# Designed miniproteins, single chains, continued (3), part 50

Each design is a single chain, and the fold is of that chain. pLDDT is the mean over its residues in the fold that is shown.

## One batch from the design tools (miniprotein)

Design m9727
Fold by ESMFold2-Fast:
Structure m9727 (fold): chain A 87 residues (1-87)
Amino acid sequence: MEDKIKELEEKLKNTEDIEEAEKLAGEYSTLVTEMKKKEYDPQIAASDVQQRQQLVAQMVGDVLREIGKLIDILLEIKKKLEEKKKK
């Protein structure tokens, strides 16, 4: 749920290691995709073809929106790592 996503975001913000950040980013992407799929699967199964296409598009849009947040977090981590490299 959203709480787990926020927990991963906080872990990402607190990391100083790019390898750990990549691992957490992978977990975030997987979690978001799985959560949205489970949320939409019953609705998709009950819908007609046109509604099913709209529901799938909404699910993909929700996942991409969460991935957008992840990109912003990764950019902040890159800034911190660049600052750390500068003595």
Scores: mean pLDDT 74

Design m9728
Fold by ESMFold2-Fast:
Structure m9728 (fold): chain A 87 residues (1-87)
Amino acid sequence: AAELLRELAEVAERAAEDLSRAEEANERLRELGARLAAASPEALRRALAAVRAATAPYADAPVTPEVEAAALRAAAEALRAVADEVA
């Protein structure tokens, strides 16, 4: 579970660096999320809760590349924190 969470965080960070890769990142995040759900439903629940909390400040923000990148970085940090907790 921890390794999948770290991989999810890495994908989110790379997407924040280059939003032109959003389609590739979305496909990979979906694949890794499915693997995490199968491996540890508890880790997935923790990850979803942490990402929602971390990205909540951006929910009502204008949809801009800057806001999208900031939200992705916040999600990546939240995913790493959960990975450290479940390691």
Scores: mean pLDDT 79

Design m9729
Fold by ESMFold2-Fast:
Structure m9729 (fold): chain A 77 residues (1-77)
Amino acid sequence: SAAVHAESVKILAEAAAAISSTEESREQAQAAVDMARSGGLVSVGRALDQLGKIAANQSEEYLEIVIKAGERVLKLQ
């Protein structure tokens, strides 16, 4: 569904902004969101994996933000 894809990308963009503590992490997180946006719904899982890695390299608190974003995406299905 286009609506599920659009809302999933919005959730990923919110998580990306929340974990972007540096310019480098912001660029990496934005690349993951752009991949999800251009690749359709099937790329959402790949983007979540990428955001999780970016977050895990910074803190457990940031990783929890990405986990919560993933839970929100699952509830859309």
Scores: mean pLDDT 84

Design m9730
Fold by ESMFold2-Fast:
Structure m9730 (fold): chain A 83 residues (1-83)
Amino acid sequence: SERERVARETAHALRAIGHLIDAELAIERGDLEKAEEHIELARKDAEELPPSIREQIEKRIEELEEKLKEKKEELERKEKEEE
């Protein structure tokens, strides 16, 4: 049924967005493992979305992966400087 498909796609979109927000908050807190988990969950939910919406989510994932990389480098630098 089309109605059930739309409901499932909406649910996946909302979950993906929620995971993107949780990933960004985790990066800010320095919880890198949690950030990686939420990015992966957002990617899985994005697979169930129409291409146009999936592309928007994937672009946000790429931006978060870059922020995560920068945060990893920041934390490693601080740890080495305090030695």
Scores: mean pLDDT 85

Design m9731
Fold by ESMFold2-Fast:
Structure m9731 (fold): chain A 95 residues (1-95)
Amino acid sequence: DGDTLFQQGDFDGSIQSYQDRIRRDPNDWQSWNNLGIVLFQQGRFDDSISSFQKSIDIDPNFSDSWRNLGIVLQQQGRFDLSQQYFQLSQQINPL
């Protein structure tokens, strides 16, 4: 599956696996989030942001997608926006 391929370093195979899952179920917010993670690791930041945004649009209570979006924005140097999304993640899942 996509997780196994990602752990093996097969980023292209992982992306194809998650895209196949999304094609079968476009509301699979977990696959959108996982696709975002792989795209981020490839340095495909705009595609990564789009994938995390789709995950959030489907399930806005999945705090990991908000946090992951914040990480990508921080890597792009968009620090103010990154901080806002980290705060949103913390509000959804306060520890």
Scores: mean pLDDT 84

Design m9732
Fold by ESMFold2-Fast:
Order: structure tokens, then sequence, then C-alpha cells
Structure m9732 (fold): chain A 63 residues (1-63)
């Protein structure tokens, strides 16, 4: 999925805003915040940035 690749790229660059924006777009497509959270968690593993991914997931939970 294109948005998943955008999240991975954003995490590799340390761009929290871009990763959050892509996760929100993914979640809007499915009508739930869960797909965005799952995508960020997996992207964090792939990008080697699990702590940054956790921060973004916490931001999604606050919405």
Amino acid sequence: MELGEKIIEALKKGDKEAALKAALELSKQYGSLVPGMVAVAEAGKVAGKPELAREIIEELRKL
C-alpha cells in the first residue's frame, strides 16, 4: 500500500508530521484509527525507528 511506504520513508527521515499525515489518510480510508496505528507500528520495525513509531501512535490515540 502506497501510504505504508510513505510512513516508512517519513520515519526513516524522522518526519513525524509526514508519518502522522499518511497514517491519518490510511485510517480515513477504513473509517478507523486502528489501520493507521498498525501501519505505523509495522513501518517502525521496517525503518528501524520503533520509538518514533510509538510517539506517532500516541498522537493518533489522542484524536
Scores: mean pLDDT 79

Design m9733
Fold by ESMFold2-Fast:
Structure m9733 (fold): chain A 65 residues (1-65)
Amino acid sequence: GGDLATAAAKAYAAAREALAAGGDPQTAGHKSLEAATEAMAGGSDDDIDRAAAEGVTRALAEFGL
């Protein structure tokens, strides 16, 4: 599996792309979770959720949401 920082960065990129395409925060959250899950294959659900939350939070802040 990957580390949490790498997963959060990938979650951020996925959420940012979703928001840039006109998606809502829920869509960005789903995309961030997908990216974190892939980056942390074999990791704990808690670590995956944490990485996804960090990623989407950064993307939402960047878009003023």
Scores: mean pLDDT 83

Design m9734
Fold by ESMFold2-Fast:
Structure m9734 (fold): chain A 83 residues (1-83)
Amino acid sequence: SEAEQKIEEAIKYNDKAVEALKQGDYESAVKYAQEALKKAMEAMKLASQEKDIELLNKAIGVAISAIGILFDAGLKLNKPVPA
């Protein structure tokens, strides 16, 4: 499904954000986490329209992970994290 494809893309960006965070590349971590969050939110909308609760929960999980990375990397860069 389109939702599943968006989730896979969100996971790939989230993995890149985690790797950047581990390497101390906080600017790249923020950039990749923002893309992961955007794709996860698109996936949540699609999964909701498809009434697929399992896909919706997966997309929410990726979104929460991305938000956590944005907060951690944002604090390291002393930048405000958008709501």
Scores: mean pLDDT 84

Design m9735
Fold by ESMFold2-Fast:
Structure m9735 (fold): chain A 78 residues (1-78)
Amino acid sequence: VSPATLAVAAAMLALATKMDLEIQGKLTPEQRKLLDETARAAARGDYDKAIEYAQKLVEMGVKDAEGILELLQRAKEL
C-alpha cells in the first residue's frame, strides 16, 4: 500500500465520520474543524499535522478517530 493510498483512506474516513456525526445532530464546531483539517492535511501529504489533528479527535472520544490516526501513522512510516 502506498502512502498516498493510506492518506486518501484517512481523509475519506475523516469526512465519513463528519457526515455521520452531522446526520446524527452530534457534530460540534470543534469536531467539524478538526475533521476538516485532518482531511486537508492528509490530502496535502502533511502527515505530521494530520496526526496532530487526529490525536485531538481521539482525546475528544470521536468514534473512528483511532482508525484515522493509525492510517496516518502508517502513511508516515512508508
Scores: mean pLDDT 84

Design m9736
Fold by ESMFold2-Fast:
Structure m9736 (fold): chain A 97 residues (1-97)
Amino acid sequence: MEKAVEALRKLAEASTSPEFQEALRRLADVVGKLDESTLPEFKEVAREAAEIAEKENPYVGSLFAKVAHLAETGAPVEDVARAVEGASRKALEIIKK
């Protein structure tokens, strides 16, 4: 979980959108607490983050939409955390260019 939280924080620092920064901060908070009992909250926050990301950049939105979909399909929390880390790192590459 720690690597996913760090990746989200780095992405938030690189973003120029206050709305997207706040969405990433909320997602980092929920990912840091991610277990079976917090998964419903994560699904809600991930969906919201994906919608906000789409407004910022459609490619970044697509990455976070895949994370939200993975959580909805009942993937293990470890797989969801890895997907968040991967999406955040890839999004950072996109917005830094």
Scores: mean pLDDT 83

Design m9737
Fold by ESMFold2-Fast:
Structure m9737 (fold): chain A 96 residues (1-96)
Amino acid sequence: SMEELEKEAEKLLEEMNELMARLEAIIAKSTDPALRREAMELMMELGAMEVHLVVVKLYARKTGDITPLEEAIKRAKELIEEVRKRVAEIEAQLAA
């Protein structure tokens, strides 16, 4: 349903905000310019996906066409998994 999709999208936005905070911490802790740049680029990818989710939610609400929202949710899940894995790898490297 539309309500279930909106709830899923909100959960994904919360997960992206968590990853954004972790990337900010990496930028603050790291002295490696390459890692700082990578963290910034990952934040930009998450930011673009957040905007995309907001827009397709609005489109679904206005038109009843939920397909772009379903596709965006799938893509956001894939991006979150990829970014979460990379953030964990960087955090482990910085802790060593």
Scores: mean pLDDT 91

Design m9738
Fold by ESMFold2-Fast:
Structure m9738 (fold): chain A 64 residues (1-64)
Amino acid sequence: MEVKTASKTVPVDDEAAIRAAARELAEELGLPENEPVITAEALRQAKAARAAGRTEVTVTASTA
């Protein structure tokens, strides 16, 4: 099976949007059980992007 990757760009200051994007990515990849891990990684990426002065973050999730 091929590795599947999905991404969404969301505002770094909107935690609800970041969490929603992570949930949608988990559903798109067919891995709803991985939603908590994807959400934790998305929030970590958003925190790093905000610290770097960015207004948006691209949340990425992959199978594998």
Scores: mean pLDDT 78

Design m9739
Fold by ESMFold2-Fast:
Formats: sequence, structure tokens, C-alpha cells
Structure m9739 (fold): chain A 90 residues (1-90)
Amino acid sequence: SYREAAEIIKEAAPKIAELGKKAEASTDPAEKKRLEEEAAKLAEEAIEKMPVPREVAEFGLAGAVTKAVKGEEPSVEEIVELMKRAEEYL
């Protein structure tokens, strides 16, 4: 189940990160809001599809998005490890 969730995160995280970068760079409040809402919608859709507890899904997605914003592409294995660590400390 963690591997399936990690594959969903790997697909969604770069898209969410790109929308977040565009929102931060935007000087138009309407454009910024639209991009932020689109990113939030993608995040929620990804979380709902993941076969793991919501808190674990949110932590894994947030970690992967943070890496993607920095130009790093996390592997499925790295994302699985992030989620396993989250479950241990929840």
C-alpha cells in the first residue's frame, strides 16, 4: 500500500510544486488564488486516492512537494521511507 501511495505522490508532487512556484511568482492576486486553488485540488485528489491514513498521505505528499520545489525528484523508495517515518511518529 505504501508503494502505491508513493507512486501517486511521485505523479502529483511535481504538478503541485509547479503550481506553487507559479503562484509565488505571480503579482496578480486573482491568478495567485487560482493557482493556489488548483494546487490544493490536486493535493486533495491525490490524498483521497492513497491507500494509507490521511496524516501519512499528507506528510509524504508535503515532503515530495518540498523536494520538487527545490528541483529534486524523490524516488518511490524515498517517498515510501518518508511515509513509514511519519507513521512511526504519529
Scores: mean pLDDT 82

Design m9740
Fold by ESMFold2-Fast:
Structure m9740 (fold): chain A 74 residues (1-74)
Amino acid sequence: DAERKALIDRAAEAILALAEDPSNAEAAATVEELGRVLPEAVVALAQAVAMNPGTKALTEEQRARLRAVAEAFK
């Protein structure tokens, strides 16, 4: 389903943006919106980004934010 893939891609982009800048209100709003529509996908993406050191170097604050996102949509 092309629509579902587009939403997952958008969620991944927003989660990465939020990890880079936890104060990014637009990224936070997109994660919140897509977390209600695709909670399992958002949780899995947030956990994958938090646990994958090869994607980017994450600060402790960025990791805490991603854990909070994953926890909110369990």
Scores: mean pLDDT 69

Design m9741
Fold by ESMFold2-Fast:
Parts: sequence; structure tokens; C-alpha cells
Structure m9741 (fold): chain A 71 residues (1-71)
Amino acid sequence: SSREEIDRYIKEGKIEEFFQKVPGIGPELAKRLTEWLLGNGVDNIYTLTPEKLMEVPGVGEELAKRIVEYI
């Protein structure tokens, strides 16, 4: 996804909807990712690494890498 598209989702409070665009992320995991970002003070998603994303329950290495590819 383009940085402009992602920034729009963040500004509109729709980051959960953005996560659902990633293949393999359903509504429950998208909600968990969004709650994890808020709870861990991640203000800039462009700083996310696969290693950080793997801290989220249900996010394995391959899914974490895919999320970073969509950012």
C-alpha cells in the first residue's frame, strides 16, 4: 500500500480496516493488532519490524513480514 493510503487510514482512525487488507488477517486479529499498537505507544507504523509484530499473539514470522510489506 502507498504511504498516502496508510496515512489516510491512520488519520481517519481506521488502522484496523487497513490491517484487514493484509491477506491472512481477519477482523479479530486486526482488532488485536490495533489494540497492541495503542497499548504499546506505536505512533509511527513505519517503524514496525517483523520482530515487533511477532510480539502480538497470533502473528507468526510469515504474517509479520507480510504486514511490513503492506506498510
Scores: mean pLDDT 78

Design m9742
Fold by ESMFold2-Fast:
Structure m9742 (fold): chain A 116 residues (1-116)
Amino acid sequence: SNAEKLKEEVKRIMEKALARLKALIDAGKLTPEAVRAIAEETTRELVEAAKKYGLSEATIERIRAVMEAFTDALVAETAEANAKKWSNAEKIARLQQLADGLGAVLNAIIDEEAAA
């Protein structure tokens, strides 16, 4: 279905963003500014995928709002993790947990529109 194809494309977009963030953690270069830049690029890619698969304007706006809230939270957590001098392993584990949660929310939004 178009919903399953979109969920697969969302997974690829998110895996690419997660790999970039993990590489920055490993390099000691994870900054709030870098996180915001990657998250904003990821939001644009997710919105374009949603448009490509014909999601309603209301659902696209919901995805945009979810991504904006997630970006602000991730930026704040990055600043706190850096200030508290978290290990790379702690940063990666938290990032993975947040990414998994976001993926579940985005999939639920796609499935809700597909059921309507």
Scores: mean pLDDT 91

Design m9743
Fold by ESMFold2-Fast:
Structure m9743 (fold): chain A 81 residues (1-81)
Amino acid sequence: SREELEERIIEEAKRRLRERLVASGLLSEELAERIAAYVATATEEVSPEILKKKFGLSDEQVKAVVRITGEVQAELAKRFG
């Protein structure tokens, strides 16, 4: 169903985000998992300011999260769009 496809896309987004955030070396595995879950399930635009305040990120960390999020979104759009 459409709902099953949407759930699969969200789970793949969470997995890709977590793996890429951990690979950056700037975030702990726990923090990467929490950020990935938040970003993958967000229904509104995820701003750098919200990420920084919500997760206590440094400027370097928030920049990496924003870059990786954009890369993963582009990859998913190419795969599923």
Scores: mean pLDDT 83

Design m9744
Fold by ESMFold2-Fast:
Structure m9744 (fold): chain A 96 residues (1-96)
Amino acid sequence: DPEELLRLARLALEGDREAAVRWLEAMVATLRARGGITAEEGAMLGKAAAGLAYRDSLSPEELLKLIREAGAKGRALGEAGDADALLAYGKELIRR
C-alpha cells in the first residue's frame, strides 16, 4: 500500500525508529514480491537506513561517509540477491 509506505516514511523522518524499521521491512517485502532486489535498490535502502539512523547524531561529514559505506554494503547485498541480509543490516543501523 503506497499510502502506508508514505505514512511510515513520514514517521521515520520524524524520528520514529520502529516506523523506520517497518518502512524498511515493507520496502524489502515489496521488492521481493516483484522478483528480487537489485544492486542499485540495495544501495538506496542501505543509504536510507544510515540516514534515518544517524542524521541527528553525526556531523554532516561523518554522516555522508556512513551513507557512502552503507550504500556500498547495500549494493553488494542487493547484487548477491540477499534480501534477508540487507533487511538485517538496515535494521541494525536503524536500531543502533
Scores: mean pLDDT 84

Design m9745
Fold by ESMFold2-Fast:
Structure m9745 (fold): chain A 58 residues (1-58)
Amino acid sequence: SRAVAVDLLVRNGKLTREQAELVVEMAEAGASAREVAEKLGLSEKTARGYLEGARATL
């Protein structure tokens, strides 16, 4: 499921594979949207969308 989550984020989220892997790792660790936003330089709303997408696939 992790590999599928990464591939979906790369295809749909316009993230690099490295960024997508980080989002999935943070989703598994229970990170907040704010923490993801700060780590990747994204808005909290965008980061929340990526986290929800990752968690729905995991």
Scores: mean pLDDT 79

Design m9746
Fold by ESMFold2-Fast:
Structure m9746 (fold): chain A 92 residues (1-92)
Amino acid sequence: SEFEKLYEELEKKIEELEKRLKENIEKALKQGNKEAVRELVLIGAEVALLRMQAYLMKKYKVPEEEAIKTLQKNIKRLDALGKKVKKIEKEL
């Protein structure tokens, strides 16, 4: 139950962040801001790895206590990545 709740929260945060990344990458490209594009692409790569890790934990039935700890860490990391995107967005 706690695992399912955290997994849904993680998936929702990933979807929201991926949408923001796409919008900000498009804006940075229109401005010719190569530095912002590089930073946003690297954030997108990290988000993709977090999505893959969550998928593998669910598929291979990692022990619930370990999976919960990992999901909590990954949610915190997604929040930090979201703040980085917001900071880059201010420069666009």
Scores: mean pLDDT 87

Design m9747
Fold by ESMFold2-Fast:
Structure m9747 (fold): chain A 73 residues (1-73)
Amino acid sequence: GPDALSDAEIAALVAAAKKAIADVTGSDMQRARAALTVLNSSPYVLSPADRRRLAAALGLSPEAQAYLEAHLR
């Protein structure tokens, strides 16, 4: 299979995750959990590079980014 998602696929996933976290109050960890629910509902299997790229694009804390990278599939 492909080693990476296209820019359009990453952009669509980032947009969906940002929409899901837009109204989340509290910590970046709570935002990461909300984003994870949406992202893991996607049919994509994510490479480590795609997970890092996607987590970084959300602009969350380093702890929240690490949580996303660890739990994205």
Scores: mean pLDDT 79

Design m9748
Fold by ESMFold2-Fast:
Structure m9748 (fold): chain A 112 residues (1-112)
Amino acid sequence: MAEELVEEARRLGEEAERLRREGEKTGDADKMTQAGVLLGEHAALLARAFLLQGKPEMAVRTAEEGAREVQRIGDEALSLAKTDAQKAAVQAAVDASLARLEAVRAEAERAA
């Protein structure tokens, strides 16, 4: 239900911000990557909550804003990554998060 999605999204967003700040402070690509993944899940859940509330235009905007933030954090994580394996892991995580957000955006756009 929408209320459950909003509550879970709030929790994920709070944890994402914590990991992002820690990753920035320590130069930790893995923490920055995890922050991006959690932020992507946060945005996807909020967008789905808006869809359930009959607000598809808000869902589209939320998914698009989330995708921009995931890409921004992903670029930061890539700049911190030291090995090819770590860079590949960051890119795979970012791509997966962007794909989830695009799926929600497309669903919301069809509902609008």
Scores: mean pLDDT 88

Design m9749
Fold by ESMFold2-Fast:
Structure m9749 (fold): chain A 94 residues (1-94)
Amino acid sequence: MTPEEREELEEAFSLKGPERNAALARIYTRLIEETAEEIAKRNTGPVSLEELRRDLALMYADLFREQGLEPVAEALERFAEENLSPEEVAELAK
């Protein structure tokens, strides 16, 4: 996660309701894609990018559910299954 992404994340948590849910879903969808790609590049063995994205998405969904952000969790679970864009995930989290 870059310093700019961290700043966006802090701003997103300052929002409320559907706007916060959409912002968080967008940020974490991008973060998941970037993290999966970075792990794949550093691995010397066979690595499935799709499997990494799915596992990361489900992990973050669980964390958001624990925080009471169910719409964000549900949007990330759909992203794990349907390979949606960050914009589509943000719309689902509203």
Scores: mean pLDDT 79

Design m9750
Fold by ESMFold2-Fast:
Structure m9750 (fold): chain A 73 residues (1-73)
Amino acid sequence: SERERALEALRRSGEEDIEQAKKVLEEENDPGSQIRLLFAYMGALDKEGALEALKNMNVDWSEWSKRVLEEAE
């Protein structure tokens, strides 16, 4: 799944690289990569941090992001 791939990528980078991964997410312009990284941040950080990163990326994923956050309950 996309969430599994995102989490695996984040775990390979290590915890010390989480801040750098967050920056990559914010600067990424590919929707698919943004979604995978968003899932990774939701698993490693929290929903609030992921939401702030998503808004800074200027990504209009209102329907999809809302569902993603709801599933992360």
Scores: mean pLDDT 52

Design m9751
Fold by ESMFold2-Fast:
Structure m9751 (fold): chain A 99 residues (1-99)
Amino acid sequence: DDRVRRLLREVARIFDQLSDQLRQSGPQFDPLGDVARSTSRRVRRLVRDGDLGRAARTAYRGAQNIRRQLSQTPGVPSSIRQLADEGLRLARRARRELG
């Protein structure tokens, strides 16, 4: 329980960093940055509410969506791609810890 909460809070932190880096990369990335930020906020809320299953699913789906969109977008810095991959890795780990 505490381990899953720590993992999900770390995923939310990564989404916040991802949002900031996307916004700094250009206005074309603002919509994806908004998705990252809103996913971070939703994950944090679900963790506070104790709904770890929904938090993990939200984090995982958000990370997959962001990673997919980044793979289809030319000129994305490697640091942003690496951060998205780390978010997906930790979200997947949180899901495994729950079941």
Scores: mean pLDDT 86

Design m9752
Fold by ESMFold2-Fast:
Structure m9752 (fold): chain A 72 residues (1-72)
Amino acid sequence: QAELDELAAFSEALREAILKAMEDAGVTFRPGDTDFTMEIKYELNEDGTLTVEVTLTTADGKVGKGKASIKI
């Protein structure tokens, strides 16, 4: 099913982008930690890929960015 395949691929790309943003910010979140803001951007590219970009900002001012692409 295309919708499930797209959702799975999207979930993996989003997870990858978030993990990269966390690593870039130098943070590891504890369970229940809500002291951060995430901005998520999506871009559909002409080659049929979707780029997911995450910018993570912590309450203490650390900023991390992560980007991942999936084929749709």
Scores: mean pLDDT 72

Design m9753
Fold by ESMFold2-Fast:
Structure m9753 (fold): chain A 122 residues (1-122)
Amino acid sequence: SSFEEFKNLLISNLEKAIETLKELLSKTTDENTKKLLEEAIKRLEELLEQVKNATTREELERVALLAVSTLMGLISKLDPSSEIAKKVQETAISFLESLASVSSGPFKEILLEYIETIKKRQ
């Protein structure tokens, strides 16, 4: 079903985002950046559990937007010239493009607007 396809894709993309942030955390020596990455990882892990328990498309879309908000919040606090910021931006764009590919209507338009916003910051 379209619900199961979106749910599985959202789980896969959240797991990939979490793995990427954990890799960046392992390579980070700056204490402030470590705290920002740890907070983002914890939030995405909480959202991943919400996705696993979700029973409606609306709930999945809500969690997806909260995940995007978490990544955007992290991007806004990082030095835009840093390799970490670049990798988080690439991760957020990949996440958004993946979800947009199986979405339609107003929700898809919101995801595309976030992609444009991130690209303008690069």
Scores: mean pLDDT 90

Design m9754
Fold by ESMFold2-Fast:
Structure m9754 (fold): chain A 76 residues (1-76)
Amino acid sequence: GPLVEPSAEQKAEIDRLKKEIDELGKIAPNTSEIASLLTAAYVHLIAARNAPSQEEARDAIEAAKGIIEELKKVLE
């Protein structure tokens, strides 16, 4: 059932966030801070994809979103 894995909506959001991270990574300067933020965002998306529940997937997705927003601010 949906409580034992990410929902279809969460899986679609994870795919969208991965594409966003990939695109940001293509244009971002090659610095240690940016590399660290990109790595952290990917780690949270991997956790979201492998989450045993929708609650854990949601927490990991929200963590990834927070890091993506921080990365966007650094790129301003």
Scores: mean pLDDT 82

Design m9755
Fold by ESMFold2-Fast:
Structure m9755 (fold): chain A 71 residues (1-71)
Amino acid sequence: MVMDNNTVDQAQRSRRALRAAARSINDPAVRAQVDAMVDQIAAQMDAGSALSTVQQQIDQAAAVVRDAVAR
């Protein structure tokens, strides 16, 4: 789509933010799950996977982080 200019940078920033957020998770199992998701996103980006696939994985990881840090 027309927003291609920032899409890869946005995905990289999202991945970095998820990695940082994972460090704030006290549950080691959930933290390991988020770290694995971030690693999978990085591998998909390196392999040239579709941006829609990368974005879907980012959204899933973000949901896991949000649930883990919920009040």
Scores: mean pLDDT 74

Design m9756
Fold by ESMFold2-Fast:
Structure m9756 (fold): chain A 93 residues (1-93)
Amino acid sequence: DALRARGEEALAQGQRHLAELQRLLEQMSTQNLGGPEVYKRYLEAGQQAVRDFQQAAEYFRLAGDDARAAEAEQLAQEAQELLLLPFQLGLLG
């Protein structure tokens, strides 16, 4: 099933971007230097992760896989929460 395969691919891409988001958050918290370049990379990784997980959810819904669609939606929510975390923790100044 091409739709399920595309969903799995988008899910995997989202997880890679989520891992990058987590690494950048660690750099900002441990380095004491959340410069504009690091922050831009953080925003990009977070936005890409959210988009990838939303795309995965859409492909899984089209394939009739509601359980996998719900899982991808949950991961999109987690990515959004991490994307906003530096603002909530005051790591941006």
Scores: mean pLDDT 82

Design m9757
Fold by ESMFold2-Fast:
Structure m9757 (fold): chain A 100 residues (1-100)
Amino acid sequence: MSVVEKALELVEEFIEYLKENPDLSEEERAELIRRYVAELMELLEGQSREEIAEVMEAIRKLLKEKIPELSEKEQEAADEFEMALLHEVMRRYGDIVLPR
């Protein structure tokens, strides 16, 4: 399985967890987001700039596709997840993903 395929599988697992646990507290949601962001960052460790960019684009496309199937609370959690992931990627790989 490619890094992109593994990353998409993690994002789909995150979305499914949200659907199965609609009554997550704010603290539980934040912890869930931190965990999945951390697992994705581990997958990106040692990857090339091109691979990181490909993974980020694939995740963005998947989230956009899934948004119409999500409740308002699930959409908020997915948005918080995407923002947290983007901030962490930019913090560690800003010069790779966003040329300065």
Scores: mean pLDDT 80

Design m9758
Fold by ESMFold2-Fast:
Structure m9758 (fold): chain A 97 residues (1-97)
Amino acid sequence: VAEKVRKAAERLRNSKSVEERKEARRELVREVEQLKEPKAQEYGKEVIELYKEIERLDRQLEENRDDPVAVMALAAELGSKESEMIEEAYKAAEAEE
C-alpha cells in the first residue's frame, strides 16, 4: 500500500493538465484509504481533508471564472493545498512502511 500511495502522489505531482490532476487527486484519496498503520492513517486523513478543500476551491474557481483577480487568488490557494496534499501523502507512505 505504501508504494501505491507514493506512486499516486508522484502522479499528482507530475500531472500537467487539469483533467490529469483531478483524476490523480481521486486516485491518491483511494490509495490513502487503504493505509493500515495508525500513524499512516493520520496522515491519510489529512490528505482526505486537503482533497475536500481542493474540491471546494475548484467549485469556487468555476463560480468566479469571470473575475480574473478571484481566479488568480483561488488558483494560487488550490496549488498550495495540492502541494500540501502531496507532502502529507509522502508522509503517509513513509509511516505505512
Scores: mean pLDDT 82

Design m9759
Fold by ESMFold2-Fast:
Structure m9759 (fold): chain A 74 residues (1-74)
Amino acid sequence: SETTELFERTLLVLYEEGPLTVAQLADRLGISQQNASRILSYLERAGLVERSGGPPPVYSLTEKGKKAAESLKK
């Protein structure tokens, strides 16, 4: 689904580009900052991403998130 594709793309973007703000992720995905924030909040609750620094905070993959992103690579 579109939602699943956005979650997968978020993991891959963070894997390849490293720590990003909500605004930077929204730009990379071509979505609103509100939608990017919702995706990141979900992934943080799932233990796949973590927040650090700020304001504004940056988001990076946890070890669990890195493994999930690696499983998505062809």
Scores: mean pLDDT 84

Design m9760
Fold by ESMFold2-Fast:
Order: sequence, then structure tokens, then C-alpha cells
Structure m9760 (fold): chain A 86 residues (1-86)
Amino acid sequence: SARIEALKARYEKLKKRYYEIKDKMSVKDALKLGVHLLALGGGIFVVERMEKNKKPQELIDKELAAVEQDLRNLEKLLEEAEKKIA
């Protein structure tokens, strides 16, 4: 649960950063980042449901690792977008 809560907190920070720069980006870049943000939110939702449904911890840990990787990828893409508009 602590791992999922940390992931949610990081997701909300990325969401805030995205909306702060959205109108300064090209439409193409905004759509690309938006799709990644939606996919990340979906991944978090899936992991929360796995925990609620008491799935094996090993399966939850694998899905968490995948979602954490998606989050790192989005952080990198967002940093690149922020540098373009600076």
C-alpha cells in the first residue's frame, strides 16, 4: 500500500506539471504526453484493483515495477518538454 500511495503521489505531481505547461507545448507534444499520462493512471488503477482483490504479492510487485517504469519514462518525456519551452 505504501508503494502504491508513493506512486499516486508521484503521478499527481506529474499531472500538475503537465497541466502547468500544456498550453505552452505544441498540440502534438501535448497529446503525446497526455496519452502517456492517461496510460499511467490506468496502470495505477489496475495495481490498486489487484491489491484490493488480494492477488499474489509477486504479481502485484511485477505490475508495480512496470507502472514505476512507465512513470520514469513519463518523467523523462515531461522534462524534455519543459526544456523545449524554457
Scores: mean pLDDT 85

